# Designs tried in a protein design run: designed miniproteins, single chains, continued (4). Part 76

Each design is a single chain, and the fold is of that chain. pLDDT is the mean over its residues in the fold that is shown.

## One batch from the design tools (miniprotein)

Design m14628
Fold by ESMFold2-Fast:
Parts: sequence; C-alpha cells; structure tokens
Structure m14628 (fold): chain A 59 residues (1-59)
Amino acid sequence: MREVAEEVYEELLKMGLPDSVATAAAVYASQLLREGVPEDEARERAIKLGQEQAEKMGL
C-alpha cells in the first residue's frame, strides 16, 4: 500500500489543484497519522482540507 500522504498528494493533483494545496494536504495527512488517526479517516480529512482550500482560493 502506498504512503497515505503520497496518495493524498497525487489525488489532489489529479483533481487539478495547485502543488502548494496538494503538498499542504499531504503534510496534514502525515500529521493526522502521527496523532493516531486511522489511515482511511486521515486520507478523507486531508482531501477535504485540500478541496476547502481550493474553494477559498476561488478554484
């Protein structure tokens, strides 16, 4: 299985979001995993953060 942070990064790039947003979300996923959040929940929350950031930027 690929690292969750890498999966989040690639998924957001595939959605057309900028590298800065994809990177921030991937870092957030890694932080959640360090805090004991399950992989599925960390992935979902990080992707949602990236989408919310994109909406705030008018993307």
Scores: mean pLDDT 80

Design m14629
Fold by ESMFold2-Fast:
Structure m14629 (fold): chain A 78 residues (1-78)
Amino acid sequence: MSAEERKKYAEELIKKGDPNGYALLAVALAEQGKFKEAEEYLKKAKELGAENYEEARKEFLDISVDEGVELLREAVLK
């Protein structure tokens, strides 16, 4: 699945009130290099208790570490 396809699917889930959409949107935004926006949506997914949060968090961290975005670990992700 491409980042754009994942983003579109995530946006549809959010529109239907599914908090799992926030976690998927965060991963899609990170894949597009939009790490600050991704960080915000990942935090939102955690706050809403999204079932896929832990999986999305791992994917986000892997992408962010590869790109060298160290500050995200200190601000949002432990």
Scores: mean pLDDT 74

Design m14630
Fold by ESMFold2-Fast:
Structure m14630 (fold): chain A 75 residues (1-75)
Amino acid sequence: SSSQQQLRAQLAQTVLDAAKEIGRLVENGDYDGAQKVLDQAQDQVRQLGEQLGDPELGEQLSNSLKASLDIWKKG
């Protein structure tokens, strides 16, 4: 349905925007800011996943965002 397409587009955009902003904050040494953006994005993608009827997708994307930040903090 068009509503499902819109929710999937919102989910994709939320992930892309969060990854970009987290990367920018990490490059500037703002790890506290990066964590706040991650926390907000994780909540948003989980909510969108539930609205899609696919909470596992929301959890997978939430975990992927966290893994990216963990790699940046260790590398």
Scores: mean pLDDT 85

Design m14631
Fold by ESMFold2-Fast:
Structure m14631 (fold): chain A 104 residues (1-104)
Amino acid sequence: SKIDKVRKEVNRIYFDILNKILNNEPISLEEAREIGERVIKVADEVLKLAKEYNLPQELIDALRRAIDEVRRAIEEGDPFSALNAAYNAAYVALQVLNEIKKKK
């Protein structure tokens, strides 16, 4: 299903980011921007699903704020801030997908 495909992509991004953070891997601004933009794209898909499944407004707002924070961090040009914001947005997206699964 589309939900399963989105979940698989979010999980892959989430664990990739988590491994980079836990291993204190060096990250360039270009790489952080690419990761952030990829997280924004997939999180926007999750946001559309959250609205379709009529999830609580609090969850929709939390995901939207997480996406906005990734955009802000990318604009500020700090690769570590961008990576951490992307990690948080991917985590919130996974929580939202888990709530959608309960309604399915």
Scores: mean pLDDT 86

Design m14632
Fold by ESMFold2-Fast:
Structure m14632 (fold): chain A 73 residues (1-73)
Amino acid sequence: MEELEREVQRDPTNPEALARLAAEAIKAGDVAKFTKYLGLLFETHPDDPEARQALAEAFREYGFEEMADAVAK
């Protein structure tokens, strides 16, 4: 998580970094960080299929297939 947080500090709109931070936060049980990074991802990339794909891939990597399917719609 620390490396990804530094990446977001350099580029706060990076969809891959934001997606991975959201997935890591929910895996750690940190709902506040999860909603923060998820919200930032959707606010900075509101109609971006690449951002949705990055989020889906991050969720699948951490074993959250149902959430991955929901965001890939």
Scores: mean pLDDT 72

Design m14633
Fold by ESMFold2-Fast:
Structure m14633 (fold): chain A 77 residues (1-77)
Amino acid sequence: SIEEQVEKLLKISEAYKKGEIDEELMKLLLENVLSNLKENLSEEELKEVIEKAKEKLKEEKDEDSLKALEEAEKKVK
């Protein structure tokens, strides 16, 4: 589901916040998730997943993860 894919992106951000992964690994994992989603979802569904994840990161004031997700989005197109 869309919600399950949003949760995958947010779990990567959470791992970074907990110090379990560094910023470079977070970026790589976000790119890998988005690349996989691009192959399996419509353009509209992919956009919905990304926008919902961005909303959650903004609510949490997680600027590092938000920036990493925006950079991953640009690389996947």
Scores: mean pLDDT 84

Design m14634
Fold by ESMFold2-Fast:
Structure m14634 (fold): chain A 66 residues (1-66)
Amino acid sequence: APTTVTGVATHRITLNDPEPLVIEAGERVTITYTDAETAVVTAESGRSTTIPVVTAELILKYSLEK
């Protein structure tokens, strides 16, 4: 089963690649680790994008309430 982490954005998060996604401060963010290299970020609106795991880890560390 994929590992899923949920947090609240502390500031606006703008993802430009591969698909543009903007997450506003205070929105719930879900990160699902699909494999060793990729994760899916899902905004509260239901929009999602696929990002590298290293990018997901940076979002968890700097952009989400722990």
Scores: mean pLDDT 78

Design m14635
Fold by ESMFold2-Fast:
Structure m14635 (fold): chain A 60 residues (1-60)
Amino acid sequence: MDMTEADLEALEEKLRNGEDVIEFPTQYSAASRRAATQFVVEEVKRLGITRPIVFRAVDV
């Protein structure tokens, strides 16, 4: 399952809202999980976030 533009927008909004646990569907391919993780890393740097971010796979 590939990550969509809407998924990226949702991740950015969670980070802006102060969430420290980022959840992805277990149905994401390895490539999509890698892309989502990379996107969060880039957004953390862009927003100057210093808190630890936890990544979790969840059934949706």
Scores: mean pLDDT 72

Design m14636
Fold by ESMFold2-Fast:
Structure m14636 (fold): chain A 64 residues (1-64)
Amino acid sequence: MEEARKAAEEGKERAAAEAAKGDDVGAQNSGLEGSKRAYEIGGEEGGELGERMATEGYIQGKDA
């Protein structure tokens, strides 16, 4: 699970950074990549964590 959480956190940070630059496509791609990696490592729990964190990152980046 720690590896899955790390992948989710990386996806969140990338999504937030891209969204803050106005790159919505880049933000979504970064979030999806992080969520997919978290899912591969942690299964459904990892995927759910990755999806939630990617969404949070995107929102934070857009509102920054």
Scores: mean pLDDT 78

Design m14637
Fold by ESMFold2-Fast:
Structure m14637 (fold): chain A 100 residues (1-100)
Amino acid sequence: LSAEQLERQKRQEELLRLHKSESEEDREAAYKMQFEKLDKDGDGVITEEEFKEYLLKLGFSEEEAEELFKKADKDGDGVITFEEFKELMEELEKEAEERR
């Protein structure tokens, strides 16, 4: 990993930690709040553009954001539901813990 990738991972872990709590209810509430912030139109889904912008703010590269979007968009319809978003966030938290 390059120095830039290492710094991005540290920022990602720090941001994920802010949404991490001991209670599953608190974690779901945190994911719901983030989802609502990304869902600017209030239609209950996140577009590819909005999701990629979010990941870039977390310190991911454009390439990583594209890969994560494809992973979350299981139906290939170009939007992410709250359930898909929650699953992806849980996977990212697990990956951050494994890289300790």
Scores: mean pLDDT 70

Design m14638
Fold by ESMFold2-Fast:
Structure m14638 (fold): chain A 61 residues (1-61)
Amino acid sequence: DAATAAGAAARAGYEAGDGRGAGVNAHLSQKADPASGAAAERAGERGDGSGAASYGTSGHL
């Protein structure tokens, strides 16, 4: 679904070193898991791509 796709995009952003992109895509996952989506967006704003991706992907499966 859209949440899992956004989580995958957040992970890809992290691997590319794009913390901002990871945070934005994790925010899209917020509809499925608001708490982890918000945390991922926060990490992305700090430039913490690994943290942002971790929260984004936790929303799938």
Scores: mean pLDDT 53

Design m14639
Fold by ESMFold2-Fast:
Structure m14639 (fold): chain A 80 residues (1-80)
Amino acid sequence: MIEIDPSWTKEEKLIFLEAVLGLAEITLVVHDGNEEQRKIVEEIRKIVEKVRADPNYDMDKALEEISKLWEELLKLVREQ
């Protein structure tokens, strides 16, 4: 479970989003990821890219969406 600290600054939240993307990409490589895992990593990447492109993007929404995708990725890895 990804814990979101509401005291985090916008910059700290962005660093966390970047870290989750990096971990997801490493997970895909290490576990020889299938199509479902690749799609989840692509969705995480799209959210991070949207946050990078729009400084007014809803950071809390991005964190919630990425947390859900990360949990789905870990579930697929465990079921493999």
Scores: mean pLDDT 76

Design m14640
Fold by ESMFold2-Fast:
Structure m14640 (fold): chain A 64 residues (1-64)
Amino acid sequence: MEELEEEILEGLRAMVTWVLNKIGEEAIKKIGEKVGEELTIESLADRILNGELSEEVKKALVEE
């Protein structure tokens, strides 16, 4: 029963992915290596939308 919400979330995911593309896939990959996880623009976008962005990832983004 979340047809409209699903479409909105898909749009938000696309926008977040666009913003992460400005940071660059290489930077996102390097952050993943620093945290010990494989990070992609898509997986980061998903975590941001779900509110699951860890403080470790936040620190790595700031320290870039």
Scores: mean pLDDT 69

Design m14641
Fold by ESMFold2-Fast:
Structure m14641 (fold): chain A 68 residues (1-68)
Amino acid sequence: LSPEDIATLERAEAKLQAGETITPEELRVVLNYIKSIPDPATRDQGIRQVSAAAIRSGVPKSVVEELL
């Protein structure tokens, strides 16, 4: 991961914990990171959890589905 990707991941995590809506670009970086996890069970769980958190924060479901 690049230092920029790490900074984006940390920012996205902080925003989701605060109940703030993340951008589609931030969500794409987070999902790409999770998709790189070698363990399928951990990867699939991560995708479900982040997708649910993004939707709860205000990201439209259609946008989340487009980025998956």
Scores: mean pLDDT 80

Design m14642
Fold by ESMFold2-Fast:
Structure m14642 (fold): chain A 67 residues (1-67)
Amino acid sequence: SSMEEERLREERKKVSELGQQLHDAVESGAPQEEIDQLRKELQEVSKRIVEENRKHAEELARKEREE
C-alpha cells in the first residue's frame, strides 16, 4: 500500500517540521496562541504515528517471541 506508506512518511516529516517550528516559535517569543496551535497539531500527528508504530511493533513482537 504505497498510499499508506507515503502518508506515514508525510506524517513523520510533519512531526519533524512542527517540532522544529515549535522550538523556533518558543525561542523567538512567538504568541502563546501560535505555540499552543503548533503543540496541538504536533500532538495530533504524533498520536497517529505512535498508533501506527504500536500496531506494527505489536505484530513484530509476536513474531520475535515465536523464536
Scores: mean pLDDT 76

Design m14643
Fold by ESMFold2-Fast:
Structure m14643 (fold): chain A 73 residues (1-73)
Amino acid sequence: SAAHEELLAKVDALVDEALEKGKTASEEEAEKMFRELKEEVKRLVKEKNASPILQAVVAVKLGGTYFEMRRIL
């Protein structure tokens, strides 16, 4: 639905910003940024009353983001 697409787009924007900052960050800064990203995404999911399926999709995106952050260090 449009509401699901809006939530995913907002999560993608936060992920893109975190990955961009990660390019110039230390390993310690990258770990901190990922923790902050995860907490922000949890807040968005709660605020939007995301379905269990959408929650699972977002969790997979966060896992992929963590992997990418670790890969660029």
Scores: mean pLDDT 78

Design m14644
Fold by ESMFold2-Fast:
Structure m14644 (fold): chain A 87 residues (1-87)
Amino acid sequence: SMEEEIRLAREIIEHLRGLIAALRAQQAASTDPTVRAALATAIDVLEEIISRLEKLVKEGTVTLEKIEEIAREVEERLQAAFDVVRA
């Protein structure tokens, strides 16, 4: 149902906000400029995704398909951000 999709999107937003807080703490603790840059990129990606999800919630256009597309994009973009650290 539309209410279930909106609820799921809101739960995802809360989870992503928690992840951003954890990444910001790691960035503040890190002295490695490559690690700090990767964390900054990851935080920017997650903030963009939250804004997109909030827009879908506001417009009532949340679907499972859109959530799945966003999840795949997050996985790909976060992997790319952290590949620099693992090299």
Scores: mean pLDDT 84

Design m14645
Fold by ESMFold2-Fast:
Structure m14645 (fold): chain A 68 residues (1-68)
Amino acid sequence: SKVDELMAGARRLVDIMIAAGASVDVVVAALEWMREEVLADPSLSEEEKAEITARIEELIEEVRRRLG
């Protein structure tokens, strides 16, 4: 699905940033920015926005747990 493809990309970006030595604050800021872009995207349905936003929030919590 579009949601799964986007989230796979987000998770891959997180892994690359962590491997490159990015701090938790930098990784979280990138995910927060991605969340804002998703919410502002007029091509996404309300259901797609809700699902992607929830999954980004879960990924932020995972990053904070792994790096904090």
Scores: mean pLDDT 85

Design m14646
Fold by ESMFold2-Fast:
Structure m14646 (fold): chain A 82 residues (1-82)
Amino acid sequence: METVTVEATIRLPAPLSEAQAEEAARAIEERLSAVPGVLEVRVEATSTSIRVTVVTEAAARAAVSDALAAAAREVNNRAAAL
């Protein structure tokens, strides 16, 4: 089985509180863990950025990239609404 590591950093348009950063990290982890072929998800949140590391099967890489882009958009929209 061939695996690929996908890493992304989501920069926030405005600082989040600790609770908001934790919520965003949890939502991202849940979304990525739902993608078939994902083996490991790590999400680390600060007030200004969220770092995501995903280990996935090579065949699932495109689906993971799409899910990451969707998660980044959702987080940015939520931060902008505050």
Scores: mean pLDDT 78

Design m14647
Fold by ESMFold2-Fast:
Structure m14647 (fold): chain A 70 residues (1-70)
Amino acid sequence: HHMMKQKQEQVERALKALEEKSRELGLSDAVLEALKRNIEDHARYGDILDPEQARKMATVAHNALNSARE
């Protein structure tokens, strides 16, 4: 159905933005997988993140990891 296809395309855009930002920030594969899981779980409950929200998630995770390293 039209709505399901559009939902899938939005999720794919968010995942792509997350991967690109995570690579830019040098996040580990384990962290990237956890963030991807979070986006997919949100989508299952109707909360589809946009690409900017996905990029912000990667940035927040990166900042948290760097703060813990200090």
Scores: mean pLDDT 77

Design m14648
Fold by ESMFold2-Fast:
Structure m14648 (fold): chain A 70 residues (1-70)
Amino acid sequence: SPVAAFEAALQAQLERDRVQTRDAWDAMLKKHAPDLSEEERKRLTESFTAGIDAVQERARAKKVANLRAA
């Protein structure tokens, strides 16, 4: 169905965005907080990644709902 095709494409895009955003976050921490231990940096990156996952799920649900409503 058109909805299923859109959901598949959206999922692929969200996964690409997730990887890019996580890598940018890690690079930012290394640049601006070089005093952080590897363990502290890992914890912050894990927390940030969980936040990305929550935002992406909300965005995905909204886009699918809008497509079905149209």
Scores: mean pLDDT 78

Design m14649
Fold by ESMFold2-Fast:
Structure m14649 (fold): chain A 93 residues (1-93)
Amino acid sequence: LPSVEEIREAIERLKKQLEKLSEEEKEELRAKVEQQRAELAARAAEAEAALAEHPEREARLGLLRQELYEAVVLGEPESRIEELLREIERVLA
């Protein structure tokens, strides 16, 4: 499993990559992430059922890392990003 520090470094790299994108490219990426998020929300009950059957750290970490990626791309507040990082730390503990 990756460390919390490695995940923080990956987020910093992602933020720097996003800064290099044009405003049009950023809007396109956000629209794509929003669409994927809406599709995942429609399948939330299925995802929750799968986690209940297979409560593996890797599965939980995968979902939290996806939410973290979405939060960074959509420009959610740093408080949300730190909340997700704390949840990842709990899963890795």
Scores: mean pLDDT 75

Design m14650
Fold by ESMFold2-Fast:
Structure m14650 (fold): chain A 87 residues (1-87)
Amino acid sequence: SSNRIAYQAIQRALDGDVYGGLRLAQQVTDPTSRQAGVWSTIAVYMGRVSGNEDQARRYVRQARDRMRRGDSDGGLRYARQGVRIAQ
């Protein structure tokens, strides 16, 4: 299920396999809010590994703000940008 894949993506990133976590995060399709949450978590952990955590966290805050306003698509867009900047 999408829930199980999301959990596994986060667990891989926590264990230091941030790229394995990202690969699993790409398989999370529904709902968009879950995608945004998973990508946000991956962005922070990837940023820690690359030294770009502060920049990744700025994008994650934007993603969170969009999701709080009911803009899950905007939230996902910012979360994905966080991952891109964290690489």
Scores: mean pLDDT 85

Design m14651
Fold by ESMFold2-Fast:
Structure m14651 (fold): chain A 98 residues (1-98)
Amino acid sequence: MAFLFHVSGELGRIIRALRQGDVAGALAGAQRLYDQVTQQAQLYASSNPQLSQILQQIAALLGQAIDALRQGDVAGALRHVEEARRLALTALDKLLKE
């Protein structure tokens, strides 16, 4: 699942931006990744429903992070992005072992 590797890496970049105080960069990265994840979830809905469901869960967490950033809640955004990355890494571990 090459796309989950990409998602995990991009989530790590967003976390680093937030920790460095680059809120604008983190928001832009989160919005871009949200668009990519929702597009890929739709693409995989019929061919790989398990991956599609995981991508939808990641998209929901990214949406929550974007909303938190729009409200100035950087700590809340960081928690949501960290949860999304944990989910992506857990999904990679499961899918690579199957």
Scores: mean pLDDT 85

Design m14652
Fold by ESMFold2-Fast:
Structure m14652 (fold): chain A 82 residues (1-82)
Amino acid sequence: MEALREEAAELLRRLAEEGVLSEEEARAGEEWLARADLSEEELELLVRLLRAVLENARAFKETGKLDPAAVAEGRRAIAALR
């Protein structure tokens, strides 16, 4: 459980580094995650979601086809977890 929470927190930080989240949004997400009563299955789902968003953002950066609307939708999904 603790390892999954740490992985989710690390993914939130990496999303901020990639410009998907602001530093403030990533910090708020980490604070929410520390307080959230999440099951192991919910944490695994969250990690999968965050990995998918990060991979999509990186693919867009690598191909030069950054879609601000797609990135913004990812940000909205994560912000909704507040």
Scores: mean pLDDT 71

Design m14653
Fold by ESMFold2-Fast:
Structure m14653 (fold): chain A 69 residues (1-69)
Amino acid sequence: MLSVAEAIGRAIALAYNLLKEGKSDEEAQKAVEDFLIREAGVSPEEARRMAKAAVDIAKTMIEVDKAFK
């Protein structure tokens, strides 16, 4: 089982990779939600909230990367 910090970090990384591969926000969120339930043992409600946050953070990271160089 992952610690909360490790789970969040890996969730963001998973979302980032899926979005970079061309997956939709919805597909990335669902994949991260499933990952958090299986690997971190969080409730479905917590997984949904965390997955949304992870996707939002990953999207921001991609936008920041594009805004620089």
Scores: mean pLDDT 80

Design m14654
Fold by ESMFold2-Fast:
Structure m14654 (fold): chain A 55 residues (1-55)
Amino acid sequence: REELLREVIRIAKALLDRGIDVNQATLEQIREAAKEVGASEEAAEYLHQAVQRTR
């Protein structure tokens, strides 16, 4: 659980470093950022779902 949240934070930071607004990021962009920071597919999907709920 704690590790999942840390991975989500790392993905979000990677997206911001790439100039991508996390709230507007596509699943593909999130997955690429996850791969870049070594985060799991589960963390990528979690962030994508969280972004969709925020909209």
Scores: mean pLDDT 77

Design m14655
Fold by ESMFold2-Fast:
Structure m14655 (fold): chain A 95 residues (1-95)
Amino acid sequence: KELEEEIRIARELIELRRESEEEAIEFAEKLGEESDPGRGGEIGRLTMEFYILVLRKDFEGVRELLEKHAGVTPTDEQLEEMHKFLLKLEEEILK
C-alpha cells in the first residue's frame, strides 16, 4: 500500500536525522522538490528544520521559523504537545 511506502521513507528520514541533521534536511528538500518542483524543496527543507527544532525543544527557534514563514507564534504549551506527539509518532514508525 501507498502508506507502507510513506512509512518506509519516514523511517529513513528518522534514521538519517539521528546520524546527521544536515543530511536529513537535504534529503527532505530533495523529496519535496521531486514531489512539487519549484515549491516542494523549500517546503521539505522547512518542514524538516521545524521537526528538528521541536525534537530538540528549541522553542525559540521554532517560534522564529513559524513567525517568518507562517505568521504564527505558538505557545510553549503547544510546542510541548507537539514534541510529545512527534516522539510518539517516531516510536510508531520505528515499530
Scores: mean pLDDT 78

Design m14656
Fold by ESMFold2-Fast:
Structure m14656 (fold): chain A 81 residues (1-81)
Amino acid sequence: SKEELIEEAKRLIDEVLSLNPSPVLKKVLEELKKQLESLSEEVLQQLIEYLRWMAEELKTEPLTAARETGLVLRIIGLLLD
């Protein structure tokens, strides 16, 4: 259900936030969390997959400015789809 997707997205956002991302990525994720109710189930599914990948990546490699910019642009791209 959409409610289950929203709860999973919130959980994953909180997981990424716990990995101490940059202030810019933190702000983007906090704003994204506020917008989850307005997203379609399709966009929520794509976002959940991307957030799972992001959490795994942040555990293995430090963020560079270029990687952070790529992560932010991907989130924006998903929201515009």
Scores: mean pLDDT 78

Design m14657
Fold by ESMFold2-Fast:
Order: structure tokens, then C-alpha cells, then sequence
Structure m14657 (fold): chain A 69 residues (1-69)
């Protein structure tokens, strides 16, 4: 799997990770306000996973996150 750190663009603080899983799925863990951890899972095995993972990255960037390997 490939793992990326998710940083807050304004603070540079690491708030989570994005993992590209070997089955083609994508898992995101985010630390939210108050320290609660949220997990997002995007299925990938049906051939659409790369596109869905790319859309998730775009959505995170729009929300003010930066992904770093």
C-alpha cells in the first residue's frame, strides 16, 4: 500500500492519513475537532476505485488539506 500524510494547509499539522490499499480501495483517517477520529472507506475492486480515490483527494484539497507521501 501507499500511505500519504494529510496536513491542514493553514497550520501544517498532520490531521490524518490516506492509504491506497493493495485491493484498489482507499482508506482515509481524519482527526476531527475535539480529537475524534473519522474513517472513510472508498471501494476500489470494481475498477472505479482509482477514480473515486482521486475524487476524494480533490475533495480533501478543496477543504484545505494537503497530501504528502
Amino acid sequence: PAVYDILDKDTGEKVGTLTRNVDGSTTVTLRLDGGKVETIYVPGSDGGGRARGGQLITDLEKQGYVLVP
Scores: mean pLDDT 74

Design m14658
Fold by ESMFold2-Fast:
Structure m14658 (fold): chain A 74 residues (1-74)
Amino acid sequence: MEELLALEARLIAAWEAGVPEEELQAIVDEIKKHLTPEEQELVTLAFNGMLALKNGDLETAEKYKAQLRELIAK
């Protein structure tokens, strides 16, 4: 619980600081270790969508957004 919240705070801080994608991915991988397989898939799609948006790849961002919406079943 506390470890997951600390990792989430670290991910937000790293994103705001503009750290490399590799470092963001490492933090996300640590977060996934505390999640169920279903939650890991949601986090993967959300993170990939955010990275695509950050890189200006709107087409890829919309693709991941659509997949994320489908997984949450609404």
Scores: mean pLDDT 77

Design m14659
Fold by ESMFold2-Fast:
Structure m14659 (fold): chain A 76 residues (1-76)
Amino acid sequence: SEQEQRDIEELKRLYAERPDLVRKLAEIFEKDPNASVEEIAKELGISPEEAQRLRDLIRYLKVRHPELYEELFPDV
């Protein structure tokens, strides 16, 4: 959908501007897929609202665009 494409574009933009931040988020989720918004916010130094948005974006990307997820987070 257009919203999904928008969310992916936003994630790509964040990766370009803050690649360490987005990568760290992915690493947190691979170690603990149930990581809380509070834990993510604390680890990344961002607001809980931003942490929730990033968490939801990463989950959607993994499910809907796994090839793109692997390109952005090549952890293997």
Scores: mean pLDDT 72

Design m14660
Fold by ESMFold2-Fast:
Parts: sequence; C-alpha cells; structure tokens
Structure m14660 (fold): chain A 87 residues (1-87)
Amino acid sequence: MGLEKLKEITEKLLKESDLPEEKKEEIRKLVEKILKLIKESEFVIDDKFLENFEKLLTQYLNGEISLGQLEVEVTTEIALQLMKRAI
C-alpha cells in the first residue's frame, strides 16, 4: 500500500502543478528511483514518511528546493530510519 500511496501523492501534486511535461517526467524518474530503494531495503512506508515526502515535493514545485535536495532529503530519511531499526 505505501508504494501506491507515494505514487498517488506524486501524480496528484503533478496534476495540480503547471510544470512542463519534461519536468514532470524528471520527477517521475526520481520517484521510481526512490521506490526501487524502498523495495530493495524493505523500508516500511508510514504516514509520517508520506507527509514529509509530500512537503518536500511541494517545496520543489514552489521552487524552494532543488530536485537534488529533495532526493538527498528522502534518501537520507530512509537510511536514518533503517539504521535506527538496526540499532
């Protein structure tokens, strides 16, 4: 369910944005990269992760952060949460 919700949030925000199609495809590529990382790491997507992702993607769409900053923030959160589970 979490993987589908992440894709749903992405598509909802992209539909609400006036971005060119090429920019929307770059965001979709990044989301697919994140989804692969989540699947490979067996990361459990919770509501807080989805809220943080939606916030970061909204900040990117508003021009407040770069796409690279969004990628770093999301992947760092995944890595940090996995480390906490491993002690």
Scores: mean pLDDT 80

Design m14661
Fold by ESMFold2-Fast:
Parts: structure tokens; sequence; C-alpha cells
Structure m14661 (fold): chain A 91 residues (1-91)
């Protein structure tokens, strides 16, 4: 159906955007690293991923204290990987 086509096109567009952001992050763009991590987290949550209250509070605390975008990106990637030790080390 047309709806299924639009859903697939949107998924492809997100994947292409993530690839571009990851490429820029690999070149040292900390803001691109943050945007890539945030987009991955948003996509995971849309697909039913649950994050713990402790994980969410840790990410909010980093943003509220004005942490470097690269540090926030690393914390989000650690949450996505289930690496709680890495999250705790960054907070």
Amino acid sequence: SERERLVEERRRAVEERLAELRRRAAEGDAEAAFEAAALELQTAKANGMKISDEEEEALIALVDRGADPAVIAAAIEAVLAGDMEAVEALV
C-alpha cells in the first residue's frame, strides 16, 4: 500500500541520515555525534525500547549541566549498548 511505501521510505531516510551523521562524527564533529546518538535513541524508543529511570535521569543531568555534546553522545550510546558502567562513569 501507499502507507507501507511511505513507512519504508521514512525508515530508509532515517538510516541514510544516521550514516551521514556517523561519517561526520568520525571526522571529529561532536555535534553530529550527539545528533546521531539522539536519533538512534529516538528510533529505539519508537520501536519499543525502554530506558530505566536511572538512565533517563543520568542523561537529563548531563544536558542540564551543559555537558559537552560528545560526552552526551557517549552517554546515549552507552545506554543504547546497555553499558551502565560507562553511563555511570560519564555522570
Scores: mean pLDDT 79

Design m14662
Fold by ESMFold2-Fast:
Structure m14662 (fold): chain A 104 residues (1-104)
Amino acid sequence: SMKEKIEEVKKEMIEVIEKKGYDVKLFEKALEEAFKVLGDSPETLALVIVRLLADGELDKETAIELLEIIKRKFNSKTIEEVIELVKNEEYDKAMTILSKALGE
């Protein structure tokens, strides 16, 4: 199911966050708050990553690794475009594309 795939991706992402020495509780809280507003989707996961990256809470390399996990599990063209924008440091454009995909 979609929810099961989201939970699997979330677990793999948390392992990366922890291994890289980032704040797991901050990341989990950001995901929980986003899911309550935007619902359970790969685009919601990606939006949280790009927001944390833009706020300086993640580095670009780690953000790309997390987005690549989402891409592998969901095979989303939107996530592919977001990865390329993040590589080019076009974070505002990446957030705009994700917000549009989520109906915001």
Scores: mean pLDDT 88

Design m14663
Fold by ESMFold2-Fast:
Structure m14663 (fold): chain A 70 residues (1-70)
Amino acid sequence: RKENLQLVDENQKRLEEIKDKLSEEDYQFLQDQLDLARKILSNPDATERQIEQATALVKRNQQLLDELEK
């Protein structure tokens, strides 16, 4: 949980650094992924399945950021 929230924060900083290079649509897509993941990971009532889905979403977001930063 804490590790995944840390990754969300790191991905958020990376997204802010490259936002001027992104289309509005691409920025919004990546931001929506981070917002959803943060919401789930910050919810103490989130199920194990929801945590797993949020973790997968953050990992996908990281992969997309890695591609965009090339």
Scores: mean pLDDT 80

